# Ledger of designs, part 105: designed miniproteins, single chains, continued (4)

Each design is a single chain, and the fold is of that chain. pLDDT is the mean over its residues in the fold that is shown.

## One batch from the design tools (miniprotein)

Design m15628
Fold by ESMFold2-Fast:
Structure m15628 (fold): chain A 60 residues (1-60)
Amino acid sequence: NLDQSIKDSKNGKGPAQKEVQEGRRRADGLDDPEQQEQARDEGNSRATAAAVKAIEEAEK
């Protein structure tokens, strides 16, 4: 359900959290601070897309 997907995103569970973790891992592997910020931005964008997808799936 929609509310459950929102809760999972808030509590650091579900697909959005996986994208955030991946973005952080990429940032940790980079020596350039500007590249680290870009990696975090990409992770956040992917997390938003994953949260939207989880909401769509919860409605089914």
Scores: mean pLDDT 69

Design m15629
Fold by ESMFold2-Fast:
Structure m15629 (fold): chain A 93 residues (1-93)
Amino acid sequence: AMEEVDRIVRGIEELAKKAQEAGETDLAETLQSLANITRVEAKKAKSPEEVADILRRTAGALESLAKQSKNPEIQKELQTLADEARRAAERIR
């Protein structure tokens, strides 16, 4: 459960760096905030079901941010990470 969260959070932080390098500063700041929120909520989670819910919410946020990106490569990577977060939630159940 936490290994999945740590992997997704690292992916978000890497995409935040790519967004910053691409000049999408607002997107980079939003992604960094999402990574921090996801990590904090996951540490407070008391069950695998709560971790799965956090990952599903994070996936939804990533999908919304993908639609807002002006960089096609970052948009595709955000969608891929959203799909990975949803699959991680399904494995946790």
Scores: mean pLDDT 86

Design m15630
Fold by ESMFold2-Fast:
Structure m15630 (fold): chain A 89 residues (1-89)
Amino acid sequence: MIEESIQMFYILASLVQAEVTIRMARKINDENTVQQAQQLLSQLQELASKFKDLIKNNASLEDLKPVIEQIRQLDQQIIDLEAQVLAKQ
């Protein structure tokens, strides 16, 4: 449905942002930030898979809410990390 498609779009956007953060950190030779961004990317991929499985199993909105909230929190961590990398350029 439309709401599910919008959430999937935001998840995909967050995945791309994590990948961009990894590339930027590599450009400035910040290995610690590269490792942090890779861990966040892996966690986001696991949550994306869980979200997809819940949708496939016709999970309720109440079951989806915790996963969406976790994805939002992880997205914020990626945004914060990208901002730190940008400040070092």
Scores: mean pLDDT 80

Design m15631
Fold by ESMFold2-Fast:
Structure m15631 (fold): chain A 57 residues (1-57)
Amino acid sequence: ATFTKSALEALEKASADTKISQRTLAIYAQAEAKDLGHTEVTKAHVERVLQIHLAGQ
């Protein structure tokens, strides 16, 4: 999937805040976008990944 500019900025911020690599967060965000049937990864997908998949770990 293609990442929007806002998604890339959200990945950098999320990586800094969580200490998880941008690459790992990008993989989860791509999976979330694909599960929802979206062709683009947006800031919303990154934020959803943090709340649903990472906050419980």
Scores: mean pLDDT 75

Design m15632
Fold by ESMFold2-Fast:
Structure m15632 (fold): chain A 85 residues (1-85)
Amino acid sequence: MPLLSLAELRARLRELSARVRALLEKYRPDALPDFDRFVAWLERELPRRPELVQRALESLQLLLDANDIDGLVESIRNFINTYLS
């Protein structure tokens, strides 16, 4: 997939973060601290590693489209364990 612009990635991060947060608040509030840490990390990495951020957002979109809330939590935690731990 071609790389999106930084402006497009920022808009997508904002949109997808709001959607994921709403689902986690309703179904998996235990994951909110991990999610907030993950989003803060994506915001920091966006100007440095836009390809990595784009792949993370693509993973979130696929899981949102599948309505796979447990998969969203697992994906977020896998990113944290790989890049933040």
Scores: mean pLDDT 83

Design m15633
Fold by ESMFold2-Fast:
Structure m15633 (fold): chain A 97 residues (1-97)
Amino acid sequence: MSTFEKAINILAKNAGLSKEEKEKIKKVVEEVAKELGVEDNVEFQIALATAAVAGYKAGFSFEEIKKRLLELMKGKSVEEQIGVALELTAEYVKLLS
């Protein structure tokens, strides 16, 4: 099991997500990473997964989360994209309060 797969399993368990919901989060991460041309960056993948989990728990669809991530991340460096994912996570968490 990869480092990313271990991380997504922990995130899904802590968020109370089903196996099906976890696979949908993983798909969002894979599709966003592919569209941005970022491969094999575990830190980036974990940041995306964290944002996707938070957005889903806040009531957003996976398609809305994917669109928002792509709109905010296009044209940025990987380090800036990680920052965007963490900022978006914080915004989603505020909606859960």
Scores: mean pLDDT 85

Design m15634
Fold by ESMFold2-Fast:
Structure m15634 (fold): chain A 78 residues (1-78)
Amino acid sequence: DEQRALELAQEAGRIYQEVEELKKKGKLTLEDLERALERLRELRRQAESLPNPGLATFGVAAAEEVERAIRELKEELE
């Protein structure tokens, strides 16, 4: 399900864009980052369930890349 893998990767990107927008406005909080990490964890779980191993790996990698970026932002605020 190539379309599903792309949708999961796009959603991970959207989560990052939402966080970037809040940061630009000076409104980003630790709570926003924790919420983003919860959403990304769910996306990773959905990607792991994809029947095609290559698409599952792609979706997981996309979610993990954004999770890493969000964790870096969280460390900056802590």
Scores: mean pLDDT 84

Design m15635
Fold by ESMFold2-Fast:
Structure m15635 (fold): chain A 81 residues (1-81)
Amino acid sequence: SAMEAERRRVLERAGRLADIALKVKNGELTPEQVREELLRLGVDEETADRIAELYKKDPQKAADELVRLAMELAGAPYEEV
């Protein structure tokens, strides 16, 4: 169904966000590049700005926030149940 196809695309986008988080954690991307990649994935400006600002303060926390964003897009909480 269309909803199943959309769910799969959401999960694939979440996976790409997790990949960006790994690159952020490894220092492979600048805050501007993170912002650009998030916008390319369809993340809104407010969320992209928030993550870029967090990256300037703490790259590890920015990576964690990207994982949380990925989990939210996948429809699951970041914390284990």
Scores: mean pLDDT 75

Design m15636
Fold by ESMFold2-Fast:
Structure m15636 (fold): chain A 81 residues (1-81)
Amino acid sequence: MEIERVIELAKRGMRALDEGNREEAVRAFEEAARLAATLGGEGLAVAEALREAARAVREGNDRKATLYATAAMLLAVAMQI
């Protein structure tokens, strides 16, 4: 169930970014990263990708943020199979 919450938060961050709400996007990605880090193992890689997504948003690189968030979600989905 925690990994599903990570995916929800990552999706929320991407929606916020699409809506131009950069502050909410950063908050969502950082919360998702914190949660992913608590899972250990592959969750650490998910957390790192989400931290890079948040950083990219802060730097104004929305394309890079979307790529990292997408990679994090794909890794999180893979952890469920």
Scores: mean pLDDT 86

Design m15637
Fold by ESMFold2-Fast:
Structure m15637 (fold): chain A 101 residues (1-101)
Amino acid sequence: SLEEFKKEIEKVKEENQAKLDAEIDRLMTPEERARYAAITDPAEQRRFRLEKVLRLGELQKTALEAIEAYKNGDMEKFQELLDKLRETNADELIERVKKEL
């Protein structure tokens, strides 16, 4: 039903938000987490969070470029981009790259 479908969409949004929050948390060092918790200005908290979201977006772009390099047969570029993702602890993006190949 439409009502069940709406409830399912809301659950997916909550799950996606939880996944995004987990990825942002993984990108934060213990020092950055302490800094974030110490921010009292809501605008500064939003900027801090946005910086981490933008960093996650750059990592996703790197994953897409790795998939394209592999499909084009550019194995040197593929390995370089994959190693860049490994250095950033982006394990979920590495698994996504593997699934798209």
Scores: mean pLDDT 71

Design m15638
Fold by ESMFold2-Fast:
Structure m15638 (fold): chain A 98 residues (1-98)
Amino acid sequence: MKKEKIREEALKRVEEFVESMEDLTPEQKQLLLESAKKAIEEGIDLPVDELREKAYEAYQKAMEAREKGDTEAFNRYLGEALGYQAVAALKEKYEKEK
């Protein structure tokens, strides 16, 4: 119940963010969204501190991929980072609000 609300809100936040990225092709947006969806599903049962650590690590990997010109890896890791960040923020919100 609360987990489903977190999944739905996290996915919606990531989808809205990705749709605002005009420099990405539709295929790149789908890759980013698929990666984010996987991170949301994996992250739903993780504590907030671990989620933020995983988001940070994924973001660092995205920046490394960008420097190497690996656009697919960049979008995959960026999606993962966004997914973990969204779950962490919402999980913290719902835990405080009960």
Scores: mean pLDDT 82

Design m15639
Fold by ESMFold2-Fast:
Structure m15639 (fold): chain A 89 residues (1-89)
Amino acid sequence: MEALEREAEELEKELAPLAETIEAAVQRAIEAARAALAEALAAGDLEALAETFLAALREALEADPRLSPEQAEKVVRAARLGFEGQILA
C-alpha cells in the first residue's frame, strides 16, 4: 500500500504542471461517460464505475493534442492508483 501511495504522489508531482489540462480532460471524460457512470453508480458497482471513468479519461487524454501518449498513460495510472486506494480502503 505505501509503495502504491508513493508512486501516486510521485506521479501527481510530475503531472502538476499539466493540472489544468488534466482537469479539462477529466471534465470531458465525465461528460462523455455520464450515462454509463450514472448506471454504475446506481448499481453500487464501484469497480465498474472506476473502469468506466478510466476508459473515458484515457480517450479524452489521447484526443488532447497538448498531451503526449506517455503523459496520458501517466495520468490514467495516477487515476487508477487513486481509485484502488479508495475502493480498497
Scores: mean pLDDT 76

Design m15640
Fold by ESMFold2-Fast:
Structure m15640 (fold): chain A 65 residues (1-65)
Amino acid sequence: MIEKLNQEAAKELKRKIEPITEEMAKELAASKTFADQMRAETKGLVEKSKIMLEINEELKKKLEE
Protein backbone atom coordinates (compact mmCIF):
# COMPACT_ATOMS: atom_id res chain seq x y z
CA MET A 1 0.00 0.00 0.00
CA ILE A 2 2.67 2.54 0.97
CA GLU A 3 4.56 1.99 -2.32
CA LYS A 4 1.38 2.61 -4.31
CA LEU A 5 0.64 5.75 -2.29
CA ASN A 6 4.19 6.99 -2.92
CA GLN A 7 3.87 6.31 -6.67
CA GLU A 8 0.52 8.13 -6.83
CA ALA A 9 1.96 11.03 -4.83
CA ALA A 10 4.92 11.21 -7.23
CA LYS A 11 2.61 11.25 -10.27
CA GLU A 12 0.41 13.94 -8.69
CA LEU A 13 3.49 16.00 -7.80
CA LYS A 14 4.78 15.76 -11.38
CA ARG A 15 1.38 16.72 -12.84
CA LYS A 16 1.05 19.75 -10.55
CA ILE A 17 4.71 20.79 -10.90
CA GLU A 18 4.78 20.70 -14.72
CA PRO A 19 2.35 23.65 -15.10
CA ILE A 20 4.43 25.66 -12.61
CA THR A 21 7.60 24.88 -14.58
CA GLU A 22 5.89 25.98 -17.81
CA GLU A 23 4.67 29.19 -16.18
CA MET A 24 8.20 29.92 -14.93
CA ALA A 25 9.56 29.39 -18.45
CA LYS A 26 6.98 31.81 -19.88
CA GLU A 27 7.74 34.47 -17.26
CA LEU A 28 11.49 34.05 -17.81
CA ALA A 29 11.03 34.44 -21.59
CA ALA A 30 8.93 37.58 -21.01
CA SER A 31 11.32 39.00 -18.39
CA LYS A 32 13.75 41.64 -19.65
CA THR A 33 15.66 42.34 -16.42
CA PHE A 34 17.63 40.14 -14.05
CA ALA A 35 15.35 41.20 -11.18
CA ASP A 36 12.24 40.06 -13.08
CA GLN A 37 13.88 36.72 -13.85
CA MET A 38 14.78 36.18 -10.18
CA ARG A 39 11.22 37.07 -9.18
CA ALA A 40 9.78 34.55 -11.65
CA GLU A 41 12.10 31.77 -10.42
CA THR A 42 11.41 32.50 -6.74
CA LYS A 43 7.64 32.52 -7.34
CA GLY A 44 7.85 29.16 -9.12
CA LEU A 45 9.91 27.58 -6.35
CA VAL A 46 7.47 28.80 -3.68
CA GLU A 47 4.51 27.33 -5.59
CA LYS A 48 6.34 24.01 -6.02
CA SER A 49 7.02 23.90 -2.27
CA LYS A 50 3.32 24.48 -1.51
CA ILE A 51 2.34 21.63 -3.84
CA MET A 52 4.82 19.29 -2.14
CA LEU A 53 3.39 20.14 1.28
CA GLU A 54 -0.20 19.55 0.10
CA ILE A 55 0.72 16.15 -1.35
CA ASN A 56 2.54 15.18 1.87
CA GLU A 57 -0.54 16.12 3.92
CA GLU A 58 -2.82 14.05 1.64
CA LEU A 59 -0.42 11.10 1.85
CA LYS A 60 -0.39 11.33 5.66
CA LYS A 61 -4.20 11.27 5.78
CA LYS A 62 -4.33 8.23 3.48
CA LEU A 63 -1.83 6.36 5.67
CA GLU A 64 -4.19 6.81 8.69
CA GLU A 65 -3.24 5.06 11.94
Scores: mean pLDDT 74

Design m15641
Fold by ESMFold2-Fast:
Structure m15641 (fold): chain A 94 residues (1-94)
Amino acid sequence: SLKEKAIELLEEAIKEIEENKEKIDPKLAQGQIQMYKTYKEEFEKAKTEEELRRLLSHLIATERALAREYEKSEPILAKINRKLAEKLEELLKE
C-alpha cells in the first residue's frame, strides 16, 4: 500500500490547491496539479517497490525545490510543497 498512500497524498495535495485556487497564481496552480496527475500515473505504472521509491525520492526533491522557489512569492504553494515533501519522506521510511 505504499503506492496507494503515495497516490492518496497526491490527491490530497491537488484538493488543497483547488481549495486555495483564489489565493494562488492560476498558471502555477494548473501546472502543479498537472505535475501531480503525471506523478499519480507514474506511481500507478510502477511495477516494483524500488521503482516506486525512486519516484518518491524524485518527487520529494522536486517538492523541496518548489517550496524554496515559492517561499516569498507564493507562500500557500510553498506550504503545500513542504507539507507533501514531509509526508512523502515519512512513506520512504517504511
Scores: mean pLDDT 88

Design m15642
Fold by ESMFold2-Fast:
Structure m15642 (fold): chain A 55 residues (1-55)
Amino acid sequence: FDIAQLESLVYLSETVAKQSPAAKEAFLEKERGSPYLKFLEDPEQARRLLEEARA
């Protein structure tokens, strides 16, 4: 599990979500089957994991 990859995917997800809800749905569909999808669907879980990784 790569924290840098998760951080990049969270950033991209937030960026597309600012453009439109449809863009966010398309991004999540592309990530289906990824171990990161769960965190992209729940940004708060991703934030907690990234905070723990900061040391």
Scores: mean pLDDT 74

Design m15643
Fold by ESMFold2-Fast:
Structure m15643 (fold): chain A 76 residues (1-76)
Amino acid sequence: SEALKKAYEEGYKEGIEAGLTLPKEEAEKILKEKREEVEKLEELAKKENRPSGAVVLKKAYVEGFEKGYKEALAKL
């Protein structure tokens, strides 16, 4: 659970930074690409019945990124 918290926190910080520093179109493109990467990795893990620890960490990071980005955008 500690690793999941760290991944989320890192994503959250980077999401806030992206929301404050990047053009909206660019930040949303990055978020879309990160989400698509996680979806593809989850599908592969499901098909191959492989351990998905790394995928779960990436998902937590992307969830944090999205949350941070949305919060930064709401304050602007």
Scores: mean pLDDT 81

Design m15644
Fold by ESMFold2-Fast:
Structure m15644 (fold): chain A 73 residues (1-73)
Amino acid sequence: SPAEEYRQLAEEILRLYQQFSPEQQAEFLKRVQELIEEYRPKLEAAKTVEELQEVVLELMREVLAKAEELKAA
């Protein structure tokens, strides 16, 4: 379910974030802010709760990818 995917993504993002140094946390938050700005037109274009949920899940998958990239560096 979308709620289950959201929970799994959120838990994994939080797990990775808690392993980061303060410098890595700052860099991660900067990358997340840049992603939110990139997704802003899609978020604003959503006309239903279901459309908004799909965009939010896409954004969360991208946020997880940024956390994994930063951990691998």
Scores: mean pLDDT 88

Design m15645
Fold by ESMFold2-Fast:
Structure m15645 (fold): chain A 80 residues (1-80)
Amino acid sequence: MVDEAARELQRLALEIGGHMREAIENPEKADEHLKRMEEAYQRAQEVADRAIKEVPEARETFEKALQTIKDLYEGGKAEL
């Protein structure tokens, strides 16, 4: 369970990075990619929340992972 949630958060982080890269390369589609990044971040929040509820002992680990994803999303949003 914990490893599945960690893998999903890693995948979502890569998805956000991918959309940020595509938005930079194709500015005319920036709004679409920003929306996809927001959707991925929302899913990351849901994944982290569920994992914390199921394994409260891993709260710090998932909060740190989510903060990293939030920083990536907010940074990308600021550049677009």
Scores: mean pLDDT 82

Design m15646
Fold by ESMFold2-Fast:
Structure m15646 (fold): chain A 77 residues (1-77)
Amino acid sequence: SAEELAKRVKELAIEHGLSEEEAEKFARALKDLIAAGMPAAVAIRLVGQEGRELLNEKGKEEEGEKLYEALTRLAEE
């Protein structure tokens, strides 16, 4: 479900160094994209790209890449 995917995205974002607030924004963005008719896999990859860019801005490039990889794997489920 979109709710389960949003929860997993939030958990992975926090695990890889985003704040609770940032992770909640990404989870909400995912739900909004899916509600707008975007395929879940595409929506997950888009929020993964944004999360990676945000972590890169913080100087956490490796964490950003790992978050993107984890979300790409979630999108394949």
Scores: mean pLDDT 84

Design m15647
Fold by ESMFold2-Fast:
Structure m15647 (fold): chain A 91 residues (1-91)
Amino acid sequence: LSVTVEQLPSGNVKVTVYADAPGAAAIHVLLRDLDTGEVLASETAPAHQTIELTLDGAKISRLAVYVTLLDASGQVLRTELAGTFTITKLP
C-alpha cells in the first residue's frame, strides 16, 4: 500500500493511492476530515491501479486516508488507516 498527499499551488490537495495484495480485486479509498469527522471523498477502483483524488484544501486542516481492500465478491479483506496528514494553508 502506497499513499502520497501533495498540496498543489492552487490550494487543492491531491491524494494518490496504490494497493496491490493477493486476492484483492478492488480498493475503496475514504478521505475524512479529522476535526469534523466529515467524509470529504470516497472512491472504489480496481486493485493494482492508482487512484487519484483531488480535494479543496481551503477548509481542511487534518486529513485521514482510509483504505479498504475488497475481494472479487466485494468482501472486505482488510481496512487500514493508511495515514493522517496536516494540510498547510497557502498565503
Scores: mean pLDDT 78

Design m15648
Fold by ESMFold2-Fast:
Structure m15648 (fold): chain A 95 residues (1-95)
Amino acid sequence: MEALARELLRLLEETKERIEKADLPAEVKERILAIIDRTMEELERLVRQKAPEEEVIRVLTTGGLEIGRLAAEAGNPELLEVLAEFEARVREILS
């Protein structure tokens, strides 16, 4: 579980950097970064508590769904591409 959570935290940090550098409306950027930060904090808490892998996956899925909904509402192609890459890498990590 700890190795999985560390890989997911690295991916979230990389995704955060991409969102920060992307040409997005300030409101959309702020909301997505807040979701990423919250998800990272929850994952770090779960690692400290030695929580089951299912809880790690639940937290990641919840954050991903929130970002996906926001991206769909924004209709920004660059954001959709960043999310598609994020989902593909999550799938690779969970394989």
Scores: mean pLDDT 80

Design m15649
Fold by ESMFold2-Fast:
Structure m15649 (fold): chain A 55 residues (1-55)
Amino acid sequence: LVSALKAQITAYLLANPDIPKFFLQGVTTLLTELNQTAVADFLAALATALLGIAL
């Protein structure tokens, strides 16, 4: 993600605290239902990158 986009995402998450809650719930559900290694790895990497940048 571009630095400007990272800042925008962080601001969005801070303005909408309910989003992280539903995001985590959705990721858990998706990983459980899909049971796909490639999709699970991609989502885990994406979630880690986004949450790591969001502070």
Scores: mean pLDDT 58

Design m15650
Fold by ESMFold2-Fast:
Structure m15650 (fold): chain A 70 residues (1-70)
Amino acid sequence: SMEGEDALSEVLRELAEKMRELGVPRETMQKIAMEVSNKWWELHEKNPDDVEGNKEEVMKYGLELLKKAV
């Protein structure tokens, strides 16, 4: 749905801003964005109505990937 796309877009934008501030290479940023998008899809399939909970979990997942990449 449009709402799910907006939620993922917001998470990806926030992560992209953090990655740019840390000087993360474009290739690494793209890899993290792909992993986060895949995780969002998995969460949405299980709990489509829990948009806020899915946002928090996928953001946490993205931040953990970022910590491992830097």
Scores: mean pLDDT 82

Design m15651
Fold by ESMFold2-Fast:
Structure m15651 (fold): chain A 113 residues (1-113)
Amino acid sequence: AETIATEKIPGFPSKFSKLTKYKYNDNQTYYGIILPNGKKLVVIELKNDTLDLADLEALEKGGAYVVIVTPEKTDYSSLLKDFKNIRVVSKNDTEELEKTIKELTDLAFSDIA
């Protein structure tokens, strides 16, 4: 199956596994990859503009770096204010999606916490 993130991230290191769909429901599709340093990068594609805050809390507690792809340019900043490793990008902004995935991948790769 086609992955929204892997084909749109120029400069993603070839030694990384491709993002794989590992969880989905009627409102969300989850893609994940384990980086060479053991950190997890997760891309969540939202359908119908619904967020599962409990899943986001669990991912952040587990040390994951998360990109949320929204179908529309919805403001989630107030809901995500307490999350440090989560970013939101519109699906219609391919350049911002590529930039955000690269920035979080670089951050996750350099973070030795």
Scores: mean pLDDT 65

Design m15652
Fold by ESMFold2-Fast:
Structure m15652 (fold): chain A 77 residues (1-77)
Amino acid sequence: SRLDDLDYEMQTARLIEEARQYKARAIALDPSRAEEVERRFAEWLGRIAQETDAKRRYELAQDFTEEMRELYRQLAA
């Protein structure tokens, strides 16, 4: 439903913001990887932008945030 789509889009926006925060923290920990991390971040945003289904966009945003979180965790170790 449209209401479910709005919920997915709101959650997607929050997840993208969380991924952005993990990106910033990862780059701060290892600036030498900034180009690699920024490229991967842009690739994820492009995939989400091309997806037309709200639920699938949300699922992509979950995977995106998880990848950025894991990168941050590995660099913080």
Scores: mean pLDDT 88

Design m15653
Fold by ESMFold2-Fast:
Structure m15653 (fold): chain A 100 residues (1-100)
Amino acid sequence: MSMEELLEKKLQEALENLPNKELVLRILELLAKKANIPFESLSPSAKATLLMDLAENASDEELEEIAKELNISVSTLRKLLKAANEAVVAALKEVEASLA
């Protein structure tokens, strides 16, 4: 397995093991649509990048808009993004540890 294949596999596993993974997928679909990117073309690393960017760089107004579109509270959205970001970071550390 190449390093790229290992990274994609570990990120896919991290995303699949998230609490409320279906809601996280809906967040990703919404982000892809807003960015005019076909959702089906997103690799696990691209999905992880979109989630990390939203978790770290989104304004309160952007989070409110996304929460409204998904019919969830902003607090629920922030909790989901924090969990997703933590899972992605953990997966990246596992890949680095596997290479050492």
Scores: mean pLDDT 81

Design m15654
Fold by ESMFold2-Fast:
Structure m15654 (fold): chain A 96 residues (1-96)
Amino acid sequence: MGRAIAAQGRAQRMANRDAFMADIRARVADAEARGVTPNLMDYIAIGDFDRAIAVIRQRGTSRDDVIDIIQQAYDAGFITPQQAAAAMARYDASVA
């Protein structure tokens, strides 16, 4: 029983990706309407890597912490491995 539930965890996040994306877009729109900076993870989830990188650089986030943030987005089901690799490549280009 417990093993089946554990195996379902990641698949469930991927299956619910559209619901997560709708929630994230609503949060970004609400934050922008209120004149508040949206959450960094929300920018990553909607694929706005330019704004995500700008926030990362403004905060002085280390490369290791950037890797952790991108891994969290992947584990949450917000981005694919290909999108994670593209985000890292774009980050590395921004610090060159």
Scores: mean pLDDT 72

Design m15655
Fold by ESMFold2-Fast:
Structure m15655 (fold): chain A 74 residues (1-74)
Amino acid sequence: ADASAEEIEERLRRELEEAERTLTPEEVEFARKAGEMLRETHLKKLAGTITEEELEKRVAEYKKLAEEYNAKLE
């Protein structure tokens, strides 16, 4: 579980870095906001104050934000 969760986080981070190469200034602002959300979730996980259910919920929220932003760009 830990290896899987960390792998997903690392993939999401790399995906964001690659996307930033082609992003507009508005997209960069969104990416920064999403990154902050991921960072807060990671810190709570390290502190042991977040459950696996809440962690999954936060990841799902991040994915929803990314999908909504991608739809807006069309």
Scores: mean pLDDT 69

Design m15656
Fold by ESMFold2-Fast:
Structure m15656 (fold): chain A 65 residues (1-65)
Amino acid sequence: KIRLVLNEDGTYTLTIDGKEEVFETGEEAAERFVKILKEKFPELKLKPEKLIEAVKHLGEIEIEL
C-alpha cells in the first residue's frame, strides 16, 4: 500500500507499507510516490503534477501495490 495525505498545516504525509515520511512540499512527496510506483511498474507514465492536483482536491490518495 502507498498513501499520500495533505495535512492541515500544508505538509504532506507519504505512507509506504506502514512507514511514514513527511514532506514540506507536494512536489517532493509526489516525486517520491511516483519513484516507488515506477520501481514496481517501470512502464508507468504517471506525472507527479497530476498526483498533486488529485490529492489537493481529495485530501488523500491510496493505491494498493
Scores: mean pLDDT 80

Design m15657
Fold by ESMFold2-Fast:
Structure m15657 (fold): chain A 70 residues (1-70)
Amino acid sequence: MTPEMQEFLQQLREAMDRLNEVVENSSSPEEMRERRAETLAEMRARGVDPLTIKLFDMLMDTEIWVMEKQ
């Protein structure tokens, strides 16, 4: 495994950890949207890979939709 591949996988793991944290700590779809916006801003500020950010955003859209249907 290359160092670049290891860095990408580490960023993906961190993004998934953040996704779980947002989902677990949100009580409403509105709160989840707010936390999503904050997390996306943090990821961009940290220079996280744009593809990882997009995957996180898409997964958050799904989690918000699921919560709205409950």
Scores: mean pLDDT 80

Design m15658
Fold by ESMFold2-Fast:
Structure m15658 (fold): chain A 68 residues (1-68)
Amino acid sequence: MGARLLAELRAELEARPLSDLEIEQLLVDKRGELMDELLAAGESPEVALAKADAVRDQLEALARQLKA
């Protein structure tokens, strides 16, 4: 799951220059997609939130590295 979101974020950042606001929105959207997938897979909201938060930190780190 996290690897796919990281690959999608990388592709978006490499495809065109993004503003800080666009990057922030993309991170929010990717976290939301993961939450929806986890809930659809039968995860509880608490477990889905914990997993999404763990992946958020990885997505933020990748965005910072690619923007630098």
Scores: mean pLDDT 75

Design m15659
Fold by ESMFold2-Fast:
Structure m15659 (fold): chain A 71 residues (1-71)
Amino acid sequence: ASEEQLEQARQGLRSAAEKIKDPELKERLLELADSDLSFEELVARLEEILKQASGDDRVILEALLHEIKKL
C-alpha cells in the first residue's frame, strides 16, 4: 500500500476510536493508528481487535475494516 493509503487507514482508526464505547478497544485503535506497522500488519491487528468487539462497537469496526480493505 502507498503512504497515502496507510495515512487514510490511520485517520480512519482515529475517527472510529472517537465513537468506540469500550475504553480498552479505543486505546488499542489509537495505539494502532500511531504504530509504524505496514498496511497488511495494520489490517491483521484490526481484525484481531474486531474479534473482541460486540454491539455498536463491532458495527463501527466492521465498517472501518471494510473501508480500509478498499484502500
Scores: mean pLDDT 83

Design m15660
Fold by ESMFold2-Fast:
Structure m15660 (fold): chain A 74 residues (1-74)
Amino acid sequence: KYDEAKEKALKLAEEYAKRYAEITGDEEKAKKWIEEARKGDVGETAVIAGEMYYLALKAEKEKKEEELKKKLES
């Protein structure tokens, strides 16, 4: 049985891990994070969700910078 906080944190971790994998192509890393989020207590799952959010934002920013660079070089 899942606590509401655990369910919300796990859903966020899954969403951010998916976003990271779509941006970077690193599905292995995303799968490991989701696995850790499932194994952990609610606090651990929340920390993992926060880490995934940060990494997804960083990857998205780097992708936008690469797209701009390619536009300027073309």
Scores: mean pLDDT 77

Design m15661
Fold by ESMFold2-Fast:
Structure m15661 (fold): chain A 91 residues (1-91)
Amino acid sequence: MDPKKKTFTKTVTYEAKEDGDVITHRGGFEVEDASLKVTVEITVEADGAIVSYEVSPQVIRKENGKTYGSRTATVTAKKGKVIFTHTATAE
């Protein structure tokens, strides 16, 4: 079995300046193959506490021989660093 699996990972760091800061991150990926199934996941870690975490449904578009995937995460955090990791898996 030839797993045509491709995985892309990107980490972005934001800073919550005050307790209750709202940070929105959008993760998106493009794959040069419209036959592949793409899954986009966003995870969040914070130096402070996460007060709330909301993730949008995944949006997938297949067009021009490509697959496009995106998801948005919104975090309400306590003061400190907020780290978003978005991972796209294509298979």
Scores: mean pLDDT 75

Design m15662
Fold by ESMFold2-Fast:
Structure m15662 (fold): chain A 65 residues (1-65)
Amino acid sequence: MQEALEEAERRGQAAMKAVRDALKKVAPELDDEELTELVNEAGQAGANSFDQILEAVRKKVEERK
């Protein structure tokens, strides 16, 4: 059972990596650290899906400006 959870987590990590890569392309001005923090904050705010995370990050970047 934990193995299945770990595999799901592995897939989640791969998805998160893809999100990070996409975010870096969308917001090249942000540092890796800021990108990581933004993704973390979006997740904490209740972003469950890839789309939600992307939109939350974009909104935060725009709000900063």
Scores: mean pLDDT 66

